# Ledger of designs, part 51: designed miniproteins, single chains

Each design is a single chain, and the fold is of that chain. pLDDT is the mean over its residues in the fold that is shown.

## One batch from the design tools (miniprotein)

Design m1882
Fold by ESMFold2-Fast:
Structure m1882 (fold): chain A 60 residues (1-60)
Amino acid sequence: FDDLPLPTLVIFAEPGTPLEEAIRKALDMGADLLLVPDPEKDTYRIYRREGDRFVEVGEI
């Protein structure tokens, strides 16, 4: 965290939450990253905030 100008706020979506709802909640909380569980792969899809929306940038 010493390398970041501000703390990165990460939100983990609850499994089964619709993507649109997860994005709305993350935007409302001012999150920088949103991780959404992918039931197909048992991984998390990573979304990064771009203004007023989130863009998928990878998975973990």
Scores: mean pLDDT 73

Design m1883
Fold by ESMFold2-Fast:
Structure m1883 (fold): chain A 68 residues (1-68)
Amino acid sequence: SAEEYTEQGERLFEEGRLREAAEYYIKALELDPNHERARKGLGRVLAALVRQGRYEEAGELGRYLGSL
């Protein structure tokens, strides 16, 4: 479910596994594009990628968020 994917994304984010966290939040949004926690989770991943200087990955994720 979108909820289960969101919870997995949140755990991966807490572990610092940003790419994997993004993948699970995206899976949640594929099931429910209006899932607020998954959208906020992706926003946190984007911010964390920018803080770490991972600008290419941040740009890809930002384009995905902009398409929602």
Scores: mean pLDDT 86

Design m1884
Fold by ESMFold2-Fast:
Structure m1884 (fold): chain A 93 residues (1-93)
Amino acid sequence: MLEEKIEEYKKLAEQGDAEAQAKLGWLYAQQGDYEKAKEYLTKGAEQGSAGAQALLGILYAQQGDYEKAKEWYKKALELDPEDEGVRELLESL
């Protein structure tokens, strides 16, 4: 259940786990809670998680904010230049 997963990742995210912050943010996005999604994805992204930066880019792209999506995909590629998935996402915009 989404609620059980949110509670589990929330505990880890509050302990500073950047990967848990990325996962929690994405789970909130799946529920349509885009404000909490951006909050947690931004926390992970600011800690230098390329995964969180990529997911934040995907969230902005889904909301039609392609300029912010491009900025976050570029940041993710700066941390992981060999991420073919993120490169394809950037090129698809």
Scores: mean pLDDT 81

Design m1885
Fold by ESMFold2-Fast:
Structure m1885 (fold): chain A 88 residues (1-88)
Amino acid sequence: EELEKKAKKREEELKKEEEEKAKEGEKKAKEEVEEKYKKTEKEDPEKAEEVKKLEENRRKSGGEAALGILKVAADVEAMIELRRELEE
């Protein structure tokens, strides 16, 4: 049961690291997009609107592909965890 406690603690640490990384990435991406939009809007408002639409479309299209990759990664992670359980 000591091994079970260690496994849970490690899983919690990994989950926290992953969540922190995701939050940091999302916040940074939002700030960069907002700064870029404001700068472009000051120079050419019409161009800023076009850039915003392009980024939105790219993010949506990329999001579907990214979700697919994440699902495969999760499946691989589950397989590794299963292997670890079988070794115990």
Scores: mean pLDDT 62

Design m1886
Fold by ESMFold2-Fast:
Structure m1886 (fold): chain A 73 residues (1-73)
Amino acid sequence: MEEEIDREVEAALYIIQGVIAEKSGDYETAADSYEKAAELLEGEDRKIFYQNAADAYEKAGNTEKAEELRKKA
């Protein structure tokens, strides 16, 4: 069987961290957290969180990294 803490659970924790950071106005931390979540996910979920990370990087003023992440979708 899979590990007690799998990559999906790890991704969920990064998503929660990203949401909290975004609500606090810490867009850099939110973007990093969403990007890490996307790296742990596959398929459509990966695409969604790369888009969320890109949006957060754009809000943080990092338009170059936002564009790169949108291309990884």
Scores: mean pLDDT 80

Design m1887
Fold by ESMFold2-Fast:
Structure m1887 (fold): chain A 55 residues (1-55)
Amino acid sequence: MKKLSKEELKSELLGLLLEKQSELDRATLNAYLRALRDENVSKEELLKLIEELKA
């Protein structure tokens, strides 16, 4: 699934954050929340964050 919209990628990232919020450091959580609030974030940046969170 390489051609998802920014909205779909943000939705996936948010889902992962909600699932892993108890395991995330405050700094890491804040970084992901900043990406979700950034209306100009690139798809590549969102994919990178999703991959990092899945690892």
Scores: mean pLDDT 76

Design m1888
Fold by ESMFold2-Fast:
Structure m1888 (fold): chain A 72 residues (1-72)
Amino acid sequence: GLEEGLEILLKPFEELIKEYVENPSEEIKKKIEEYIKKLKEHLSRVLPPEVLEKILEELEKKLEEAKKKVEE
């Protein structure tokens, strides 16, 4: 289903977040931000705006939590 497809698509994002928390670097942070941008562009063509916005909010939340763990 949609959730299963999104999980597969989001796996690289989760791996980047984990790498960033374990070994923080500006380069990894930029890769995460670029991934979110590309994902938004791709999903905006196939998902309703309301669903896309919720997905993006969850991704931004995960990134913000990762930044907080790194920076405290």
Scores: mean pLDDT 76

Design m1889
Fold by ESMFold2-Fast:
Structure m1889 (fold): chain A 85 residues (1-85)
Amino acid sequence: MELLEKGKEYFEKGDYEKAEEYYKKAIEEAEKKGDPEYLPVLEEAYENLGKLYRSKGDLEKAREYFEKAIDIAVQQLKAAVEKVL
């Protein structure tokens, strides 16, 4: 997703404000599509927001976003298990 890649570019440049903006846009677009194909994008966007807030020293927000990324990863695992079983 182009929005996710833009967020990563800004994060690497140290522009955390723009990185956060693009990560949040990527999350909003992925959620609106509702397709399991977008779960990896949601996971990566939440993980990158966690890293971003950790870099800013906001450990509470970093933890919240990492927990969201873990929740998405668990959802993907459960969907894969249910499909096989």
Scores: mean pLDDT 81

Design m1890
Fold by ESMFold2-Fast:
Structure m1890 (fold): chain A 90 residues (1-90)
Amino acid sequence: AEELLKKGEQLLKEGKYEEAIRYFDEAVRTGSPELQARASALLGIAYAKLGETQKATSYVFLALASGIDAGQPEEGARLAREAIKEADKV
């Protein structure tokens, strides 16, 4: 599951947003709540880069919810804030 995040992050850095989304989606399905929070934040960034604002917003909220479910609400909030900042990046 963590390997899926690393591969997705590499693809995201390369601008391969649709391919990165597939890896992050698998990480959300197979990961722990902590890993789901991270994967959801990264999905938010990837969808924002594609101009999919509604999906990006939904995944940012999912990152917050997954962080709470993992007993790490501050970490979930941090991940959501980072996703918003990256989404606003040209």
Scores: mean pLDDT 77

Design m1891
Fold by ESMFold2-Fast:
Structure m1891 (fold): chain A 101 residues (1-101)
Amino acid sequence: NPELLERLERAVPPANERARELMRRAVENWVAFIRKHNLTEEQIEEMLRLLVEAGEKNGDRFGLAIRAVALGVSVEEVENLHDEEEKERLLREVARVEVEA
């Protein structure tokens, strides 16, 4: 998605070609996630805000930030999930919202 990639490059300019390729791959994964979970524009804006914050501190949080937005929970809450069954339950709830919408 060139629009999402352009928005990210403006917010967090890639330092080199390798960083640009990683950002492009991340954007492709995010577009797939956005489509699967039918995220609203407000959720996408919050996702981008959380990704910028994660990028400033630790890139490990990128995936968690995306899922937190889709689930309507904090990044800290997702990070504290130690039970795969609870994690799957939350993901199933997100999928149900897609079917009901």
Scores: mean pLDDT 57

Design m1893
Fold by ESMFold2-Fast:
Structure m1893 (fold): chain A 63 residues (1-63)
Amino acid sequence: SINEELAQKIEEALKLPPEQAKTEIKNAIREAAEKLGISLSDDQIDQAADYAIQVIKKKLAAE
């Protein structure tokens, strides 16, 4: 699913240096939004990236 692909991309990006990791995560979120037919602003993508990083880290810790 798109959510599973996005989670995997975020997990992989978190292995990169912090500056590059956030850029890759923002790109992954933008791509997922495009597949869903959703247009997001740069501010929305930035906020979503910060939120997704926190959520994915918690999910990985629970698995």
Scores: mean pLDDT 76

Design m1894
Fold by ESMFold2-Fast:
Structure m1894 (fold): chain A 64 residues (1-64)
Amino acid sequence: SEAKKLLEKGKQLFAQGKYEEAIKYYEEALKLDPNYEEARLNLAGALAALGKNGEAAAVGKPLE
């Protein structure tokens, strides 16, 4: 799926330390699939890597 391609690109950028760029790809993946747990957890990880721990905690929570 397109969402999976965006997630994979974000993961590559994260591995390179490009956390801000990785976040953009994870957010686009979540726009296409709002229930995409793997993308949500990876977004939380990238936010934490930038020191945005409050935002990371909020994003990483289950939908319910």
Scores: mean pLDDT 81

Design m1896
Fold by ESMFold2-Fast:
Structure m1896 (fold): chain A 95 residues (1-95)
Amino acid sequence: SVKEKVERALELAVEAEERLEKIKAPPEVLMFIGALVTSLATLLVVVTKGLSEEEAEEHLELLIKNLEKFLETAPEEVKPIIKELLEGLKEILEE
């Protein structure tokens, strides 16, 4: 279900945030990942309140696009974590 997709996306984003905090990523990176986690948590709430599968997938696609754009200018030290998160999110969306 789309709810399960959003839940797994949120789990991956939280894991990425914890990994970025452990390597002491720059504040702008921590702010970006924190915003992504908040957006996914909010999406999960509105999906439980009846947001359609199509609308939820469109929101996930937008978040993935924003993450791809962020990756282009991200510091080299954080790119492996961001790339892994991006790949995981894309796999969830394609299910």
Scores: mean pLDDT 88

Design m1897
Fold by ESMFold2-Fast:
Structure m1897 (fold): chain A 74 residues (1-74)
Amino acid sequence: LSRTERRVLLLLLSSDRPLTAAEIAEQLGLSQATVSRALRSLAARGLVERERSGRRTLYRANREAVAELSRKLA
């Protein structure tokens, strides 16, 4: 994972609720474009799930997939 992907993933893992790309960008001091690229990469790896809530897109960490990845990175 890139540094940005790790930061985004760790923030989602520390959150008890799904976050929008805008909320992630604000909390990490990154542009929404940078966060959206990281979220696409993480979703392609199965580490983040995307859901639509009305007109908002929410993201959450796939905690089981992250735990499995952490075991493989030993």
Scores: mean pLDDT 82

Design m1899
Fold by ESMFold2-Fast:
Structure m1899 (fold): chain A 64 residues (1-64)
Amino acid sequence: MPISDEEVLEAFGRMYVGLARVLESQGKYEEAAEMYRKAAELFRKAGNEEAAEEAEERAEEVEE
């Protein structure tokens, strides 16, 4: 089954969200925020605006 570029971008976005959560659990909030921003960029490229907005919001929350 051919995997679309959008599906690949969403998969990478989810991986960065997972990494960000691990970094948050370690108290590495600045690094976690950067991973959430990378996820948001990937979700936007995939056309998933909702997931992108959620990732950006999490990045802002983590930096506070």
Scores: mean pLDDT 81

Design m1900
Fold by ESMFold2-Fast:
Structure m1900 (fold): chain A 70 residues (1-70)
Amino acid sequence: DELRKKAEELKKQLEELEREGVRAVLAGDEETLAKIQEEIAKLKKEVQELIKKAESLGDKETVEELRKML
């Protein structure tokens, strides 16, 4: 169940970064927004790697949950 826990962690991190991104847009903080976008891009790459691992293990439920984050 390590894959499911990692998926939940990545989902929470992505949701938090997306909320911070919205706040940065509203505040006109272009520098913070750029950093958040870079962090989101890195997180999405981790999600893609975890999808490949889950697919290799036949964990269809985790794959579906991870795909929703992309």
Scores: mean pLDDT 82

Design m1901
Fold by ESMFold2-Fast:
Structure m1901 (fold): chain A 66 residues (1-66)
Amino acid sequence: GVEEARARAVALLVAAGLSEAEARRLVDYAVATGDTDPLGVALVLHGGSVEQAREVGEAFRAAGVT
């Protein structure tokens, strides 16, 4: 569900080098707006892959965040 997608996204962002507070803000924005692009861009800029960014976006859409 949405909470599982949030936890997964926060974990990936933190693993990429973002602070937990910054990761939570990006995830909260995605859930509130349905726009996962800012978190995906942040993930890639901090060393994550484009594939990881896409998978996170798909997880949020599967959880009903649009």
Scores: mean pLDDT 83

Design m1902
Fold by ESMFold2-Fast:
Structure m1902 (fold): chain A 113 residues (1-113)
Amino acid sequence: SKQELAVALLRELFEIVRPYLSEEAVKKLEELIKKAETMSLEEMREALKELREEIAKDESLSEREKEVALVGLDFALAFTQLALETDDPARLEALAAGVVAGARAEVAALEAA
């Protein structure tokens, strides 16, 4: 299903950003992923928006940690928004692959900076 694909994508995006995150940030993302298993795509999109705003404003997180976490969240948000607009399984799989590739590239660029 689209929801199962979105949850799988969130897990993959989390693994991409995890090495750069504190235990506190990891816990917040793990809690979101667990809740996402029971969420619709619309509910998942709203939860991702809320977490993005929370992380962006969290003064306890380093600037680099925020940048990496926000990359993962922004790609997750882009996928959920695009997934709401199509029911084509081939297009959904291509979108998921593109989002993962984009997240890996942006995280690698931040690591190099």
Scores: mean pLDDT 84

Design m1903
Fold by ESMFold2-Fast:
Structure m1903 (fold): chain A 71 residues (1-71)
Amino acid sequence: AAADALINSADALATQANAATDTSTKISLYNQAISLYKQALALSTDPATQAAITANINALNYNILALKILK
């Protein structure tokens, strides 16, 4: 329940980041989403859920890296 709410909020922020056109706004929103995913990960004890959250964190970190190198 608490972890699900954090995941839903993180997903919403990632969606906003994808829709944003300004690079600094995208990075800010992705970082906020990653923070919420990390909080959800700390509350999760199920390995499958932990793996899914970790995959989402990795994908967003990759998006941030791509934005920083592409300018």
Scores: mean pLDDT 85

Design m1904
Fold by ESMFold2-Fast:
Structure m1904 (fold): chain A 79 residues (1-79)
Amino acid sequence: LEELEARALEAFREAFELAKETGSEEVFERLREALRRAGEIYEEGVAAGKPEEGERRALEEILRGAEEALRLGRELAEK
């Protein structure tokens, strides 16, 4: 879990810095969407009596979303 958390945090940080450098609202929106979905996943896990599973899935969603935001930001920077 700690390793997943570290990876998600680092990917998010890279995507956020790229968004800040490019001024890309699209990258910021992708990051915001990932956080919103992660929150929903976590709440569902807690409601189901599985908070640890919810936390893990939420972190996986943050990592996935951050990686997508990074890819989009790099594509936009190229154009």
Scores: mean pLDDT 81

Design m1905
Fold by ESMFold2-Fast:
Structure m1905 (fold): chain A 85 residues (1-85)
Amino acid sequence: MQNLEDAALVQTAALGRYVRAAIEEGVSARDFRGGNPEKIERAELEKQAAEGDAVLKEAEAAGLIEYTRGTTANGTPVYPEIRLV
């Protein structure tokens, strides 16, 4: 389902920006909202999500967050959840 995939990409990009800001500000960032996926070209959205995902993976590897992401039984991406450690 395109809408769910695009929403997951937007949320991943937003969470990546949140984690980046939290690291820069001393791990006290707020939740960042993603943009409207309907107004963003899919290639640009996927690029932003990849950048966000890379930040989340780096922060998890550094022990700064607990990070969960996966797919449903039908392969639909779920929204990533993060917890600052």
Scores: mean pLDDT 60

Design m1906
Fold by ESMFold2-Fast:
Structure m1906 (fold): chain A 76 residues (1-76)
Amino acid sequence: MEFELAARAALAAAEATEDERIAELLREIARAAAAGDVEKVEALVAELGRVASDEERAAVTGAIQAAGAAAYAEAA
């Protein structure tokens, strides 16, 4: 569930960006999240932080964090 939401958020962000490098990293994040590969998601998010602008990085991070928060909200 959590990884499925994160994968969808990353894929949507990849389609919204015009930067092919950023789009490819977001697609890899979506693929790793869908596979439940936490270590690869963390590594790719770190790489995105190195190449993306502050605005692009904030948008992607916000989407991923929102997906995680939604999963935890049901437990509250």
Scores: mean pLDDT 67

Design m1907
Fold by ESMFold2-Fast:
Structure m1907 (fold): chain A 86 residues (1-86)
Amino acid sequence: MTLILTFSGLTQAQRDHWLALAEELKSKGKNVSVTQSGDTLTMTISGLSTEEAIAYALKAIGLKLEGKDVSVSRSGDTLTITINYG
């Protein structure tokens, strides 16, 4: 599966957290692409199992419970999660 994570409204500390996660995933052999454009950070992760993709969806639910604006959509083999931190 392919996972697309789009973040907006990040503080510097939150941005650093997600960039560190991207580096960890790359070190584990995942194909990770990161694009930064103004206030938006987009991470594309390919080669995930269905279980790994579900784990990210559960993480997104956790962020929604913290009051973040979160949307999740699936189209075929692609899971897209959009998170607005403020």
Scores: mean pLDDT 79

Design m1908
Fold by ESMFold2-Fast:
Structure m1908 (fold): chain A 100 residues (1-100)
Amino acid sequence: MSREEKEEEAREALRAARENLRKAEEYIKKAEEALKKGDIEKAKEYAKKALLLIIAAAILAAAARNLAVTPELEEEVRRLEEEVRRVGERADKLKEEIEK
């Protein structure tokens, strides 16, 4: 059993997922600012970019979950999955506001 390899791959996936989630949050903020300025086209563009990054983060979090062989990694995955869900909810709400 390659426990060390699984731990390394899990940490790499978690790092990549967190980076994608961070970028998604940046695009959500940009979309919110564009919407406040009445720039619906930019708001839509940034919201789409955020949603793609959230999907990527969710896929990476799921990969990390399958590779998480320690309680510490399982806890990190759980926290990241919660953040992905929260950021996803914010992006969905923003999309609804833009589509109005």
Scores: mean pLDDT 85

Design m1909
Fold by ESMFold2-Fast:
Structure m1909 (fold): chain A 96 residues (1-96)
Amino acid sequence: AEEHLRKGKEALEAGDLDTAEEHFKKAIEESTDPRVIAEAYYGLGLVYLEKGDYEKALEYFDKAVALYEALGDKSTIPLLVEIGVKVLEIAVKKVF
C-alpha cells in the first residue's frame, strides 16, 4: 500500500495522470491504514483536478477530509488545510 502511494505521487509529479490514478486506487484497495487511504483519496483528488474533472476531484477530496477528520489528531490539520486550498483553487477555475 505504501509503495503504491509513493508510486502514485511520483507519477503525479511526472504528469503521468493515468499511472498516478492506478497506483492511488491500488493503495486504497491494499491498505487497511486510514491515513494511507486518506492520502490516496487526496492523490486521486489532485489527479482529477489536473485532468479538469472538478466534480470527481471534489468527491475524492471529500472522502479524504472525512477520513482525516475521523482520525481526529493534530497531524491531520496541515492536510485538511492543503485540501481546503485545492478546493478553493477549483472554485476559482470554475469562475474563470
Scores: mean pLDDT 78

Design m1910
Fold by ESMFold2-Fast:
Structure m1910 (fold): chain A 70 residues (1-70)
Amino acid sequence: AEEALKKAKEANKERKEALKRMKEAAAKGDKEALLRAIGETLRAIGEGVEAYLEAKKEGKGEEAAKILSE
């Protein structure tokens, strides 16, 4: 349970940082940095879904969903 919730927190943090980099790259017109940040964001979303499914198996799906929605 704790490990799955920790993974959800880490995935959500990575998603937020990648989204921030995406916005910065877009504002600067850096197409290469923008594409990298998009890839990082998608990866973090995927990791978050995996963490949610692990947490759900342990009855912590609602807690993981709340973490991922922040």
Scores: mean pLDDT 84

Design m1911
Fold by ESMFold2-Fast:
Structure m1911 (fold): chain A 91 residues (1-91)
Amino acid sequence: MREKMLELIREALASYGLELSDQEITDLLNGDGAIEERVYRALLERHGAELQPFSNPHPGRVVTVVLTAAVLRVIGDEIDEELEKRRELLE
């Protein structure tokens, strides 16, 4: 499960133009402030206009919200594929 989650997060981050190693993603999930700040800065440089509506400028919270939205998008696609395969097997 964790390893699959790392892949999904990496794909989500890549959709924002961010390339992180599996170790960096693991550190981010563990709440490493240095990695959170790095990701936040990269997001501001590439997607600053999308981040302006956030009322709380704390890097970790902004990164968490953005990653959650991106991961849910990728996971949604994976769930839909699994449900489709399940329907085929139930024939």
Scores: mean pLDDT 64

Design m1912
Fold by ESMFold2-Fast:
Structure m1912 (fold): chain A 68 residues (1-68)
Amino acid sequence: AAAEAAAESRAGELGQQHRDKVTPAIRAVEAAADLPPAVRSELIKQAVDEGLTPEEVAARARAEKARL
């Protein structure tokens, strides 16, 4: 019970930290409005899956735009 509660609390803290990171990253993708919607969707997925910072997302968005 105590170990289970501690694990749940830790998972909640990590989830909160992940949400706090992901929200700015999603906003960074949205700021790249000149990218195709499919590319923006891929960047959002990468930000969620890899826990990217807004700066890393912006760098990837710039690279994708340069490739277009």
Scores: mean pLDDT 68

Design m1913
Fold by ESMFold2-Fast:
Structure m1913 (fold): chain A 79 residues (1-79)
Amino acid sequence: MADVEKARELLKEAERAFKEKDYEKAIELAEEAAKLAEKNPELQAEAYELLALAYSKLGDKEKSEEYQLKAIEYREKAE
């Protein structure tokens, strides 16, 4: 419960960093959120979506594609 709430807070902070164009900070926060959401596939998918977007902005196309695929996989696992 507490880890899920913390993961959602970190995702909101990561979104703010992304809007401020601090893509490295957004990646750091989204990675932490994904770790806390390890038993929640829906939150993991949300974190991976943000990671994909942030890596895309940094020009890391390989990481962006990797996280896009992870986001799809975890969204399919969400029940």
Scores: mean pLDDT 83

Design m1914
Fold by ESMFold2-Fast:
Structure m1914 (fold): chain A 70 residues (1-70)
Amino acid sequence: DKELQEEIKKLEEKIKELLEKQEKLKEEGDEAGAKGDFETGKKLLEQIIDLNEELRILKEKKSELENKLA
């Protein structure tokens, strides 16, 4: 099914983007920690938590579509 394949592709791209953003936030958090900037570190942790929730939802949806395609 071309439509299901396209939706899976969109979800994979979104997941990839969020994973890349998560890696950048972790790097920024490490830099903030090294500088003693705990305010920035706290904000970055909140963003990582939000990204983890979004990633979980997208991965679940992708799994559902892959099962439907199979």
Scores: mean pLDDT 83

Design m1915
Fold by ESMFold2-Fast:
Structure m1915 (fold): chain A 55 residues (1-55)
Amino acid sequence: SEETKENIELYKDAIERLKKAYEEAVKQGNTELADFYKKQIDLLEKRLKELEEKN
């Protein structure tokens, strides 16, 4: 559906932004924040894969 395509793009954009935030946290030595972002990225990538497989 069109709605599913829009959701896929939204997830891709969110993942890209989180990856940049993760790299910045790593660069700053903020291991707790980096771990938080990595967990969010992994969760969103899993959901994105499920959405792509459902289409």
Scores: mean pLDDT 85

Design m1916
Fold by ESMFold2-Fast:
Structure m1916 (fold): chain A 80 residues (1-80)
Amino acid sequence: SLEEELEKIKKEIEELKKKIEELEKKLKELLEKLKKEKGDREKILKLIGEILRIIGDILDLKKKIKKLEEKAKELEEKIK
């Protein structure tokens, strides 16, 4: 059923949005930690590495959501 496929895609989008919110919260915490660091280059570089990885993960999830939203729109038009 096209309706069942649409519901499945909508659930996947919501799960991905929740993952982005969790990653954005983690990113905020890491940025606050980075702001408090003084002079420890190894610790600063490690924090920067984690921040960049999380930013990459968020961007990848946003791309996946966009593709799923496009699929959902196509299915909604077919159900009409």
Scores: mean pLDDT 86

